# Designs tried in a protein design run: designed miniproteins, single chains, continued (3). Part 82

Each design is a single chain, and the fold is of that chain. pLDDT is the mean over its residues in the fold that is shown.

## One batch from the design tools (miniprotein)

Design m10835
Fold by ESMFold2-Fast:
Structure m10835 (fold): chain A 69 residues (1-69)
Amino acid sequence: ADESSLSEEQIRKIITSSLNAFSGFDNRKLKVRLAREIYKAMLERGLPESVLDLISEISGIPRGEILAP
């Protein structure tokens, strides 16, 4: 179902929780891949493209790297 009723705070918590599974990894490529998968999952749930900004802020990965050049 399309649930676009999540607040920015709730979205930030979901992203943070997902990324914490890989917080011990020093592999930038794996972290970029994870950020991309989170973004895809959020778009499939009907969330706006602006969640990319939140993923970028929380992960520390530039938006361009998540989207690929």
Scores: mean pLDDT 72

Design m10836
Fold by ESMFold2-Fast:
Structure m10836 (fold): chain A 94 residues (1-94)
Amino acid sequence: NQEEMRRLAEEGLKEGKEKLEKLVEERIKETDDPDVKQTLKEIRKLVEDSLRRRLERLVERGELTPEKVERLVERHLKAFERSVDNVIEQEKKR
């Protein structure tokens, strides 16, 4: 049912957004550079947009399951962490 898949996508996006917000709050504390803080916030928005688009695509294909939602959220959280680690490492160099 497309409506059930849409609800799963909405729930997964909400969970992903809440987890990304918490991660941004934690990671922002690791830097005092306002440009780096802004970059972390922008990375969060990009990851949220990617998650939304991937969930929407699976709904359109009739392929979305609770397991796929969970895996997409986890993959996007890991992608966020890797991007943030790279930004913070670059800050430490110069």
Scores: mean pLDDT 85

Design m10837
Fold by ESMFold2-Fast:
Structure m10837 (fold): chain A 58 residues (1-58)
Amino acid sequence: EEELRKLAEEVIEKHPDMTEDQIVLAAAREATKKGYTAEQIQKVMEIARELYRERKAA
C-alpha cells in the first residue's frame, strides 16, 4: 500500500496541470507499466483520487 501511495504522490507532483481524472488515469498507467495486478491498479486509482482531493482542499 505504501508503494502505491508513493506512486500516486509522484504522479500528482510531476503533473500539476492535470485534472483529477487525468491524474487517476496517469497513476493507473504507471502502475500497469510496473506490472501491478488489476486489484493494485484499482487501489492506486483510489489513492490518487483521494490524495488529489486532499491537496485541493488544503
Scores: mean pLDDT 79

Design m10838
Fold by ESMFold2-Fast:
Structure m10838 (fold): chain A 100 residues (1-100)
Amino acid sequence: LSKEQKELIAQFKQQILSLINDESLSEEEVIEKTRELAIEFAEKMKDASLEEQAKAYDEVLLELQKIYEEAPEDKKDLVEKVIKVVEEILNKFFEEKVDS
């Protein structure tokens, strides 16, 4: 992955962490904003090669899994739902590009 792509992954991770830790947001709002951020991340990666997109998606999911493992027990359910939304969105964008 390029330096720019690694910076995009790091930025996405920080945005997701901020959403999870924002006590003013409901679970539904966190999920909705997570979907928006995942779509934005996928759009920024759309012109990358299939190999670069796959590597970036794997790195994102790995980093989110670390967030899950480090999360307090009362936040783990929310983090799991966040991971599922990100995985769904990124897989959809990846599949769409492969099928095109």
Scores: mean pLDDT 79

Design m10839
Fold by ESMFold2-Fast:
Structure m10839 (fold): chain A 70 residues (1-70)
Amino acid sequence: MELTPEEAKELLEEELKRFEELAKTMSKEEVKENAELLIGILDELESKTTNEEVLKLIEEAKKKIKELAE
């Protein structure tokens, strides 16, 4: 099922916010492990999505997750 770009943006922004808040309470190693899991989930979504705007939003979210894990 295709997400609209608006829905994808809101969902990804909420998930990034939750991850950032959780990262503040976790160890550096736990943040890295959770980031790898989230990136894997987003890679799976990306492979199943044909909507170009949604693909851009997923790619941006993956970049932000990687930055938080550094």
Scores: mean pLDDT 78

Design m10840
Fold by ESMFold2-Fast:
Structure m10840 (fold): chain A 90 residues (1-90)
Amino acid sequence: AEVVVRIRAESEEALEAALETARRIAERFPGAEVRVLPDGSIELRAEVEDAKKAALEILDILSTNPYITAAVALMVSEDEAVIGARARTP
């Protein structure tokens, strides 16, 4: 199963803060890939045993950053979860 996290950052300062949170998620999921996309958003991809359980854990980690808002998870299929969030300037 796979989980994909997309964080839209409103500024470079928001991007740096969101990258710190993305790194915390990557530490929880060995083999997770974190990349900054050309549009200034962050994408994290992780192979997981349970996509729904992983999505809930990731939402909990995202909630530890007060500058990450509007975090929502969507089950695309039984094997895929997508989490979208927004990062605002600290």
Scores: mean pLDDT 83

Design m10841
Fold by ESMFold2-Fast:
Structure m10841 (fold): chain A 100 residues (1-100)
Amino acid sequence: SEKEKKAKEFFDEVLKVLEKMVEDGYITTISGRKITVEELKKMSVEEQIRLAIGQLLDEKGLTDEEAAKVETEFFKLYNQLSDEFKEEIEKRIQEILDKA
């Protein structure tokens, strides 16, 4: 479906950002705080996704207001996805984190 295609494309972008964050060994938040891969691994899947989305949208040059709208719409879409699709995303996230 069109919604699944858009979700997959967005998730592919988010997962690429997560891979880069893990390869760097840490992430730097907008506030300048460094989060280590070990700290990231202790976070929930939702928190890991939110950090990767924040980084992706910052790299695209979105304002905080625009970023908040995109994040809200993304999680609304995410919550509508099948359990099987969510499990595949969680598995891909775990595989990325395990490479660190």
Scores: mean pLDDT 75

Design m10842
Fold by ESMFold2-Fast:
Structure m10842 (fold): chain A 91 residues (1-91)
Amino acid sequence: LTIEEVHDKIEAEAAALVARLRAEGLSPVEIARRLLALAKENSGPKKGAYMLAALDAYVEAVEEGADPAELEAVRKEILEDLKKETEEFNK
């Protein structure tokens, strides 16, 4: 498998998960939190795909006028996870 094929497959899986969570009635901010949790449990390309999906859900939450405090909490958690990944890489 090429890197492109792996990336496309993982992105499709993340998109399918987002669609299912939406069908279950979750809000964009709730979807973002779920995807962040999955990103924290994974590494490499899979972590990246879940993080991108979480960012997309975060943007939709902003557009829908979600609570600013919840949006800031999600944004902070994304930044903290990215910092931790950088620290792990520098080991």
Scores: mean pLDDT 76

Design m10843
Fold by ESMFold2-Fast:
Structure m10843 (fold): chain A 62 residues (1-62)
Amino acid sequence: SEEEEDIRLLESLTPEQRRKLGEAVVQGKSVDEIAKELGVSKETAERLKRALQRLIAEGRPL
């Protein structure tokens, strides 16, 4: 599913990128800010933000 693909994308990040993404999401940073900070496209940043927010809502670990 698209959700499974987004989770695989999230798992493909380096530990440092995952840490930065987590902090950015908690801080309420925009997709544009996340994209610049991680060095990814806006589309990739949107997918990563959505996937992480879903995992947090479900109480699942990153």
Scores: mean pLDDT 80

Design m10844
Fold by ESMFold2-Fast:
Structure m10844 (fold): chain A 100 residues (1-100)
Amino acid sequence: SEAEHQAIIDEAAERFRALALSKGFSEEEAEELADYLRRQLKLAYEKLKLSAEELRNFADEVLARVEARLNALPRRPSVEEVKEIIDEAMQEVADEIREK
């Protein structure tokens, strides 16, 4: 299921790229953020040994938390601030999986 995992990561990254563009990031910034998410999701599924279904649920939850946090901000964040938000959301979702 390596191909299935890669397809899920690519879909999540494209969804995030579209979100970043909608928040006023440039195409270059949106691609950098999408590539960052791809790398972080790959590391997470390898470390947590997620199935394709588990990775899909993980990515959906991470994206939902990142979008909610971006919407709550009174200003447009920097690329580095968004990367920190991604890292925080991923750590929270990973911790919830480990507690089960």
Scores: mean pLDDT 87

Design m10845
Fold by ESMFold2-Fast:
Structure m10845 (fold): chain A 85 residues (1-85)
Amino acid sequence: DLEEKRKAARAMIDKLSEESGVEREILEKILEDVEAGKAGLAMAKAIAIAAKKEGIKEEKLPELLAEMRKAGFSDEVLEEFKKLL
């Protein structure tokens, strides 16, 4: 369901914005790609770069990963995402 994926992607973006301070404009561009079904490794790399640049608290990573799963990221992509942090 595209609407459910969009809601999950928005929640993921809100979470990342709150915890890492990444510019919302960048995160909204990521949301557009997720809505287009591009929730793959390239998207995960972009999110990791943004999170690493601004910093994200370790205690918030499980919540971010859970929202990414809801947005359609596979466990394999999420494992690669964690390696980039």
Scores: mean pLDDT 65

Design m10846
Fold by ESMFold2-Fast:
Structure m10846 (fold): chain A 90 residues (1-90)
Amino acid sequence: GKLKEALEYMVNLLKDALKVVKDPKTKAALEEVIKLLEEVLSKPDEEVLEAVEKAIKEIEKLREKYKDSPTAVDALNGVIEGLKKLIEEY
């Protein structure tokens, strides 16, 4: 569905960001986010919205794991904001 297509677009943007990110902690944080979102994309369309809500909570926990990297925290906050805006439209 349209939500899955928007999420796939976001995952591709994150994969492109990984190609230019130099901070190892930011790279690791984005790799964990991509893995979580790819798991969401494996779900049936009717389960994607709930899976995105659960992924947001898991990404919020990653902020504590990567708290010593301001760039990783900023990247994670950007993803959280993007996902919250996405689910508000669906």
Scores: mean pLDDT 88

Design m10847
Fold by ESMFold2-Fast:
Structure m10847 (fold): chain A 101 residues (1-101)
Amino acid sequence: DLLPPPSSVTLQDLLDELEKNLENMDEEGKLIAAIQAALILALEMKRNEMAGELGEALANRDLERALELTKEVLKWAEENREDLSPLAKRALELAKKALEG
């Protein structure tokens, strides 16, 4: 077994996997990918309140609330685009592409 331990999975690794698989996802899968990308963005930018609320909505399988929070995260990211890290910019573009499906 050559897979790394779960604790070694980074936000970048998670985003890379989402980007790789996006083209093969159905509409529901793309929606979940957009939500996950928004969570990665919030975590990367240390928006702990947004990340916590989005993570809680996902844990509760409240997709309606998770989508509302995703849109809030993406709005904040667009308004602060110049201040985003390279990883956060990639997460923003992935989430936008996934929602455009």
Scores: mean pLDDT 79

Design m10848
Fold by ESMFold2-Fast:
Structure m10848 (fold): chain A 70 residues (1-70)
Amino acid sequence: MTDREKAIRVARTAVELALVPPEQIPLIKEKTGITDEDIRRAPLASEEDIEKLRNAKSVEEKIDYIISYV
């Protein structure tokens, strides 16, 4: 799996589980080049990635985690 594919999966999972506000998705897309179609078609991230997102102390840390894969 490529780093880009992992970034897309993590972004989709963050949206699906409401871990990041929908209003922040345009910022993630701008910084990563990920499209809405990429997010819609991707499978969910691993349980380890989900836990890292849940354990982030702020929305900003969650966004930085997603962006770190690209």
Scores: mean pLDDT 73

Design m10849
Fold by ESMFold2-Fast:
Structure m10849 (fold): chain A 78 residues (1-78)
Amino acid sequence: MVKKHIHILKDASEEEKEQAEKLGKELGVEVIEYESREELIEGALEEALETLRTVKKASEEELEKARKEFEEVVAKSE
């Protein structure tokens, strides 16, 4: 079982933080606040890769390909 989280930036608006807290309470999941967009992206990527590994039984080659594709998208978007 992979534990899901709501990912948010510490400098997000108060409205966004309140919405995240309400959703977390409603869904019974933890809200994780990140100091930077880069940390949030890495945290979300690790959760996605863990889901692929545990739920989808992805191979190490598939996980490496997914990580590279994600890094290419992030590099293009800055």
Scores: mean pLDDT 71

Design m10850
Fold by ESMFold2-Fast:
Structure m10850 (fold): chain A 83 residues (1-83)
Amino acid sequence: SAAARFKAALEKASAYARAKGGLPLPATLTADGELDLSGLDPSPEVREALGRFLGLVRAALENGTVPDVPAGAPIAYATLTEV
């Protein structure tokens, strides 16, 4: 399903971002496999880190792999509640 593919991509991107020392962001996963980010801090740092994370998720969905990002680039990852 689309939700299962998105969850797998999200897990790959989150593992990569955690290894890079990313920012943990609280998030929930919707039934459609989309990330619910409505409760996030709107600070520019969080937004930039989130943008990079969503880019990694997209790449994992499209290509099955996550691109390398430069050291020190702001990056986040989703800290999901159990579903």
Scores: mean pLDDT 73

Design m10851
Fold by ESMFold2-Fast:
Structure m10851 (fold): chain A 68 residues (1-68)
Amino acid sequence: SLRPQVEELLQLYNLPAGDAEDLYQTALQIELDNLDKVDEYLRLYPQGKYSGFVLETAVKTHYKNKAA
C-alpha cells in the first residue's frame, strides 16, 4: 500500500500530515496515467524501485500544482 509510504515521506520531508490523502491520490493518478508506459518505466527503474519513483514524482507534482 502507498498510504504508509506517503505518510513516512511527509514526515521525512517535514511536510504537512494533512496533505497525505491528496498526495496519495496524486500518486495513484500518476500510476493510472502511466499504465501503458509501465514497461518503459520498469526498464529505467528495476522492479521494486518503481514505487519510489512514483512517490517522488507525486511530491514534486503536488507541490508544483499547489504553488501555481
Scores: mean pLDDT 64

Design m10852
Fold by ESMFold2-Fast:
Structure m10852 (fold): chain A 69 residues (1-69)
Amino acid sequence: LGERFVDLFIERLVEKGYLTPEQAEEIRAIPDPAEAVMAAIRLARKNGASLQEIVDIMEEAGLEAERAA
């Protein structure tokens, strides 16, 4: 998983209100990018994000990360 994708995905979840800044900080401390993404999804779902909203945010972050290449 791309480093930029993980950071953008977490940032967008915070912007949308599905992660607190404190939760984002804890997730960024996870060394494995795949585990960080999974933790972000789990917490966002717990905080009221729909599966569709998570998929949309993930797609947006992925496209933005690719455009930076």
Scores: mean pLDDT 81

Design m10853
Fold by ESMFold2-Fast:
Structure m10853 (fold): chain A 90 residues (1-90)
Amino acid sequence: EYEEVVEEGRRKEEEGLRKLDLALNGVAEGRVPADPSAASRYLEEAIRLFEEAARLFRYANEELKPSEEDLERAERAERRAEELRRLTLE
């Protein structure tokens, strides 16, 4: 069902943002994490969650009900995941 898929996507996006906050020591972008091992793990989790959220929003838009909002959410989650992957490779 459309609502279930979108709700799952939102939950994964919210969880991804929470993991990103933890990776950055919970507050401001650009801060150096106090624990590099924990930060790396949280970044990996955030990437996975954003990728899953993007997939769910894409599925909802393409297969269930066309929605510009869902497409925008998918694209945003995809961009976040890509940007974080670049950070983990550098």
Scores: mean pLDDT 74

Design m10854
Fold by ESMFold2-Fast:
Structure m10854 (fold): chain A 89 residues (1-89)
Amino acid sequence: SPQTTLEAVKRLLETIKKEEEKMDLSKATEEEKVLLEMIKLALEGKIEEALELVKKYIDELYKEGKITEEGKELLLEWYKELLEMIEKI
C-alpha cells in the first residue's frame, strides 16, 4: 500500500541519518548530497523547500556551463516528478 511504502522510505531515511556520520561523504558528488537533502526535506513534508534546493542547484550547474538550457528544463522536470511521487506516498 502507499502508506506501507511511505513507512519503508521513512525507515530508510532514519537509517541514513543514523549512519550518515559514519559514512565517508567526502567522495560523494555534490549532486548526490543535494539529492539526499532533497529527499530528507520531501519526506518531512517540506516539498517547497526541497524544490527550491533543487532549483538553486540546477541554476548553479547552468551558470557553470555544466548543463545545457534543455538539460536544465529536463532535470527540473525529473525532480518535480520525483517530488510528486514522494508526496503521493
Scores: mean pLDDT 70

Design m10855
Fold by ESMFold2-Fast:
Structure m10855 (fold): chain A 74 residues (1-74)
Amino acid sequence: SSLVEAAKSADPETRRRAAQLLGGSTDPAAREAVVALAKDADPRVRAAVREAGLSSTDPAFREAVLAAVEEAEA
Protein backbone atom coordinates (compact mmCIF):
# COMPACT_ATOMS: atom_id res chain seq x y z
CA SER A 1 0.00 0.00 0.00
CA SER A 2 1.22 3.53 -0.81
CA LEU A 3 0.09 4.55 2.70
CA VAL A 4 2.39 1.96 4.32
CA GLU A 5 5.24 3.43 2.24
CA ALA A 6 4.17 6.95 3.31
CA ALA A 7 4.50 5.81 6.95
CA LYS A 8 8.25 5.31 6.27
CA SER A 9 8.68 8.77 4.69
CA ALA A 10 11.50 11.08 5.82
CA ASP A 11 8.86 13.84 6.11
CA PRO A 12 7.09 13.89 9.52
CA GLU A 13 3.93 15.46 8.05
CA THR A 14 3.67 12.63 5.51
CA ARG A 15 4.07 10.06 8.33
CA ARG A 16 1.44 11.89 10.43
CA ARG A 17 -1.08 11.77 7.57
CA ALA A 18 -0.28 8.09 6.96
CA ALA A 19 -0.97 7.31 10.65
CA GLN A 20 -4.39 9.01 10.43
CA LEU A 21 -5.36 7.11 7.26
CA LEU A 22 -3.89 3.70 8.23
CA GLY A 23 -5.45 3.75 11.72
CA GLY A 24 -8.81 2.52 10.37
CA SER A 25 -7.31 -0.40 8.43
CA THR A 26 -7.57 -4.06 9.45
CA ASP A 27 -4.69 -5.01 7.10
CA PRO A 28 -1.75 -6.56 9.06
CA ALA A 29 0.86 -4.48 7.20
CA ALA A 30 -1.09 -1.28 7.94
CA ARG A 31 -1.40 -2.19 11.64
CA GLU A 32 2.33 -2.96 11.83
CA ALA A 33 3.08 0.45 10.28
CA VAL A 34 0.84 2.27 12.80
CA VAL A 35 2.42 0.46 15.78
CA ALA A 36 5.89 1.36 14.46
CA LEU A 37 4.82 5.03 14.15
CA ALA A 38 3.85 4.98 17.86
CA LYS A 39 7.62 5.14 18.60
CA ASP A 40 8.30 7.91 16.06
CA ALA A 41 10.74 10.69 17.02
CA ASP A 42 8.20 13.41 16.11
CA PRO A 43 5.63 14.01 18.91
CA ARG A 44 2.99 15.11 16.34
CA VAL A 45 3.27 11.73 14.60
CA ARG A 46 2.91 9.94 17.97
CA ALA A 47 -0.16 12.11 18.77
CA ALA A 48 -1.77 11.07 15.45
CA VAL A 49 -1.06 7.40 16.28
CA ARG A 50 -2.59 7.81 19.77
CA GLU A 51 -5.72 9.34 18.23
CA ALA A 52 -5.95 6.47 15.70
CA GLY A 53 -5.63 3.96 18.55
CA LEU A 54 -8.35 5.68 20.62
CA SER A 55 -10.67 5.68 17.57
CA SER A 56 -10.23 1.93 16.91
CA THR A 57 -12.99 -0.56 17.73
CA ASP A 58 -10.45 -3.45 17.83
CA PRO A 59 -9.39 -3.85 21.51
CA ALA A 60 -6.16 -5.74 20.74
CA PHE A 61 -5.00 -3.16 18.17
CA ARG A 62 -6.04 -0.26 20.43
CA GLU A 63 -4.07 -1.76 23.36
CA ALA A 64 -0.97 -2.39 21.23
CA VAL A 65 -0.96 1.14 19.77
CA LEU A 66 -1.66 2.95 23.06
CA ALA A 67 0.90 0.86 24.99
CA ALA A 68 3.59 1.64 22.37
CA VAL A 69 2.77 5.38 22.44
CA GLU A 70 2.81 5.52 26.26
CA GLU A 71 6.16 3.69 26.35
CA ALA A 72 7.63 6.17 23.83
CA GLU A 73 6.33 9.14 25.90
CA ALA A 74 7.77 7.81 29.17
Scores: mean pLDDT 79

Design m10856
Fold by ESMFold2-Fast:
Structure m10856 (fold): chain A 90 residues (1-90)
Amino acid sequence: MTKLSKEQAERAADEIAKELGVSRRQVLLGALRAVMETPADRITARIIGESIARVAGVPKEKATRAVERVAKKLGVSPAELAYALALLGL
């Protein structure tokens, strides 16, 4: 299993934050909430995006698209991205 490095997770958080015009902290908090509230097998880009949107006050569709693009760019599942971001926020 390919784990994202801390540096890859930090860059992913910053990329999502820039696309949404929000802080890294809001992205990490959104990812952490998604992981805590959702079973791993049900974590999708939409669930992560909706959680970030709720924390940051941005449109959920915009947040979902940012998460999908970053996960695809890194070659990871949305669930793997969410767990890496959640660990970074601890």
Scores: mean pLDDT 84

Design m10857
Fold by ESMFold2-Fast:
Structure m10857 (fold): chain A 77 residues (1-77)
Amino acid sequence: MDEEIEYIKALAEHFIKGIKEALKDKPELAKELVERVKKIAEESIELAREGKVEEALEYFKKKMEEIAKELEKAIEE
């Protein structure tokens, strides 16, 4: 449980760093995506704390993939 929570936190922090670096020229969009990552991480951690560790990891992965697609679109524009 604690290991999975720390894993989610570490991935979220890594993703936040990537967003800030990729969107240096688009700070408002960077802020929006960073806030979404933080919310998703908090929701995923809550699920893990409820004993729904597998659901938490699947939810986190799916939502991070959605953010990654938005980030890719923003970089291409």
Scores: mean pLDDT 82

Design m10858
Fold by ESMFold2-Fast:
Structure m10858 (fold): chain A 58 residues (1-58)
Amino acid sequence: MIEDFLIESLEILLKNVDNLSEDTIKNYIDTIKKIIEKENINNDKINNLLKQLESKLK
């Protein structure tokens, strides 16, 4: 399912966030947000993972 894919992708990004550039993190956030909008996804786990990832941007 697309939601499972997004959760796994976000968890992998969070595990590796210290090894990623801010630009890379922003690009992934933007891509995931576009998928969420297109697929009309409302998932608390995805939303929480996105907030955690966004909090890594200063």
Scores: mean pLDDT 81

Design m10859
Fold by ESMFold2-Fast:
Structure m10859 (fold): chain A 84 residues (1-84)
Amino acid sequence: TLYRPDELVKKLLEEVGENRETLTWDEIMVAVLQYIIDHNLADPENPSVIDLSGTLLGEIAGKEKVDLTSDELEEAIKKHLTPV
């Protein structure tokens, strides 16, 4: 399934060099993980938790911290995607 991201997710994708109008879920998640790496968002004491404070990803998630072992980040991102 291909997804069309909204303007907020598009802006995040553009920051990691992704400019396509539609992407697969896996392609979107690769871009999101690259964003996390590029901005050093991982908590060094608990690498499953990321600090999103003041980031575009924080605006998308609606939260300052998320646990990557949960579905909360994935569910938040899906709210910003339209299946095509």
Scores: mean pLDDT 81

Design m10860
Fold by ESMFold2-Fast:
Structure m10860 (fold): chain A 66 residues (1-66)
Amino acid sequence: MSSEELAERIVRAVEQGLRASGVPEDRVKATTEALRKALKELLEKNPNATDEELSQVAQKVLDEAR
């Protein structure tokens, strides 16, 4: 799986989790947009980013969205 495919899977997993938790759709969209942007920036700086690095960036975005 490419890093881009993994990033999209992380975004989809977060989106599904937020919806399952009853988060409003506007906040789900804002969070997933911020997450996609952060993951894209990571991949532009480090095209060989690992699953763990992508997950760490995703966790940081979620923590800052609180």
Scores: mean pLDDT 78

Design m10861
Fold by ESMFold2-Fast:
Structure m10861 (fold): chain A 71 residues (1-71)
Amino acid sequence: TPLEELIAEIDRRTEELKRQYPQLRERIEAGRRDIIAVVRSLAEQGVDPEDIEEQARSQLDRFEAHLRRLA
């Protein structure tokens, strides 16, 4: 499903971040869980998959930018 594909994308992108920033692994794992929790919550509320995807990618992009500043 589109939701499963989105979660797989979040997993792939956060695993790449863990490779780039091994010292921030716990923070990256926490961010992954938070983003997935938001995705699941929006899906339970019946939000359109396209809107969920946009919000998840926006949150992930902001998270990646934040990690770059911490590194």
Scores: mean pLDDT 86

Design m10862
Fold by ESMFold2-Fast:
Structure m10862 (fold): chain A 74 residues (1-74)
Amino acid sequence: SPEVEEARRRLAALRMVRELGDALTPARLARELGVSRATASRLLAFARSVSPEVLGIEIAGLEGDIEYYDSYYA
């Protein structure tokens, strides 16, 4: 579903920001996720809006959303 696809993209962006920090560019994110540069820029802006202190909570929330949808729409 579009909701699960967006949740997976957001999760991937958060994980890549955690791994690469300032080295992560919109072009690299677009290449890694197979999305447009506009979509990658939006996702990167979202991921960078999350403070390091709550990053783990945001990741866990998205993992829970994906697990819920995967169990319902498998």
Scores: mean pLDDT 82

Design m10863
Fold by ESMFold2-Fast:
Structure m10863 (fold): chain A 105 residues (1-105)
Amino acid sequence: SKVDELKNEADKVVDETVDRLAELYQRALEAIRAGDIAAAEETMAEIRKVTDDTEAKLQAIIDELKKENAPQEVIEEVIGKMFLVRSYSESLLRDLEAQIAKVKA
């Protein structure tokens, strides 16, 4: 069904975003360990952009699910995934900020 297609699209967007955020997190950590704080801060900006772009994509999927009269539980599942992506991104950024603070101390 169209609802199943949209749900699968949301799952793919989340999986691809989690993988990308993990890659960016490792890149930022490597930059911090090398003493390249500017590169780390640029990568942190990319983490924020990827998160914002993903939220926009998931919101578009939510809007399409609503047009298709999807069950409320399906809509809430995608909203929950959007929240988890934001929470994960914020956790990574907090850790990177803490790592930078340790290097500057």
Scores: mean pLDDT 91

Design m10864
Fold by ESMFold2-Fast:
Structure m10864 (fold): chain A 55 residues (1-55)
Amino acid sequence: MPTPEEIVQAMQAAFPDRPELAVRYLQRELGLEEDGVADERLLAAIAAHLAKKAA
């Protein structure tokens, strides 16, 4: 089952030449600031999004 960290890693692996692009994409989808940094705030936002999806 995917954790927030696994989702970030999978997206970065899909864009090996530009891993920050994958991070910015996730930040945009979650309504966060697009700084390209996979920090605790991004991980928390992914976790919250997954919790809302598990209806």
Scores: mean pLDDT 76

Design m10865
Fold by ESMFold2-Fast:
Structure m10865 (fold): chain A 69 residues (1-69)
Amino acid sequence: HMKKFLLTDLVTGEKVEIEAETFDEAVQKAIEYLKSKGYEVLSVEEKEYNGKRIAIIKTNKGTFRLVEL
């Protein structure tokens, strides 16, 4: 069923929970969330730490990190 992901604003430290069935779906939902808040997404970089996927989302107003909970 749905997995939980945490979207963290690396400038403010604010956190938002994203629910999705896959990591790729969570990335798309995070992008849509940020666009709905007036952010322009400039780039998305995927990384791995200890076999877990992380997305770094750069916007015109700061950088966000998406991780699976």
Scores: mean pLDDT 85

Design m10866
Fold by ESMFold2-Fast:
Structure m10866 (fold): chain A 88 residues (1-88)
Amino acid sequence: SVEEHLESARKALSEGDLEAALKEAEKALEAAKALPEPDLDLLNELSSLLGQITLKAQQEGRHDLASRAIELDTEVGVLVLKDAVQKV
């Protein structure tokens, strides 16, 4: 589930394992895309987590991980925007 992958990603981030955190965040996004309707609360939590991964990756000079986290966060933003447009 999205929530299980978010929990795993937060744990990995707290342990300093940015690669594991990003991998679990990517799985959370894939699970969120599989939902019949967007869960905005989970998408907002995922976006916040990806922002934290991006900042930490930049601080550690891991520009590869920072770029990937930004790509995933852009996909989250597209899902949020699509939901907002459909409800207007």
Scores: mean pLDDT 83

Design m10867
Fold by ESMFold2-Fast:
Structure m10867 (fold): chain A 69 residues (1-69)
Amino acid sequence: MELKEEVVEVEDAEAAREYVEQKAAELVAQGGTILEEPRVERDGDLVIASAAVQLPSGDVLLIVARARE
């Protein structure tokens, strides 16, 4: 089991949430399992949305979308 990260920069908090939710949904449709549901955190002007999905291979993908406001 290996942890992999996918990090993207997006326009705002809503775009960050949508990206992570859509990516997680795609992976679930491909046989993945949600380990950590999409969530959004804020640190000052930085917004971070994240989710964790276990792929059919057994690897875990951490999806991260970041926005500055």
Scores: mean pLDDT 82

Design m10868
Fold by ESMFold2-Fast:
Structure m10868 (fold): chain A 120 residues (1-120)
Amino acid sequence: MDKELEEKREKERKELVERSERVLEENLPRLSPDVREAVLKILEEAKTLPQENRDTVIESVGLISKLMSRSDDPELQQQLMADLEKSFEYAKAGDNRKAATVTTSGAIRWIGEEIDRELE
């Protein structure tokens, strides 16, 4: 029942959405044409979702697009794209927790693997 906490979370969510949109705009040109088309299709369909689900999708797309743009490995890009598509299916079904978990877990796993590779 903390109104300040609720207002803070709403503001943070809007800031994340705006940041994710900017990251997406920057990284879309760096993606392969097939991946870019798939990402744009997800964003178009996400417009029909409730705001909470749409925000989750935009944040996920922004993060995954940035990670894909850092790797020239098409297999890693395909794995990230599969995670994003699965997350979107959960969001369409109204399961925001599973949608966020799939994308977050995928991103953390990918970042961890990249860090391990660089630290070797």
Scores: mean pLDDT 73

Design m10869
Fold by ESMFold2-Fast:
Structure m10869 (fold): chain A 68 residues (1-68)
Amino acid sequence: GDKKELLKQATLYAVKLLKENPDLTDAELFDSIVEYLKKTAKEKGIKLSDKEINDLAADALLKAKMMS
């Protein structure tokens, strides 16, 4: 569904951030992924709570680190 696709896109974005910005802290990476998810969800008309966005961002960062 929409959340699964958002998680996939956020994970790919997080992988790119890790590759291009190796000096970013986990907090800075998380904040960037949160902003990416807020923007992408808004552009796609997907309604998510702050909790859902934060959970997706945390999952995306964890998965990206496992892939990087």
Scores: mean pLDDT 86

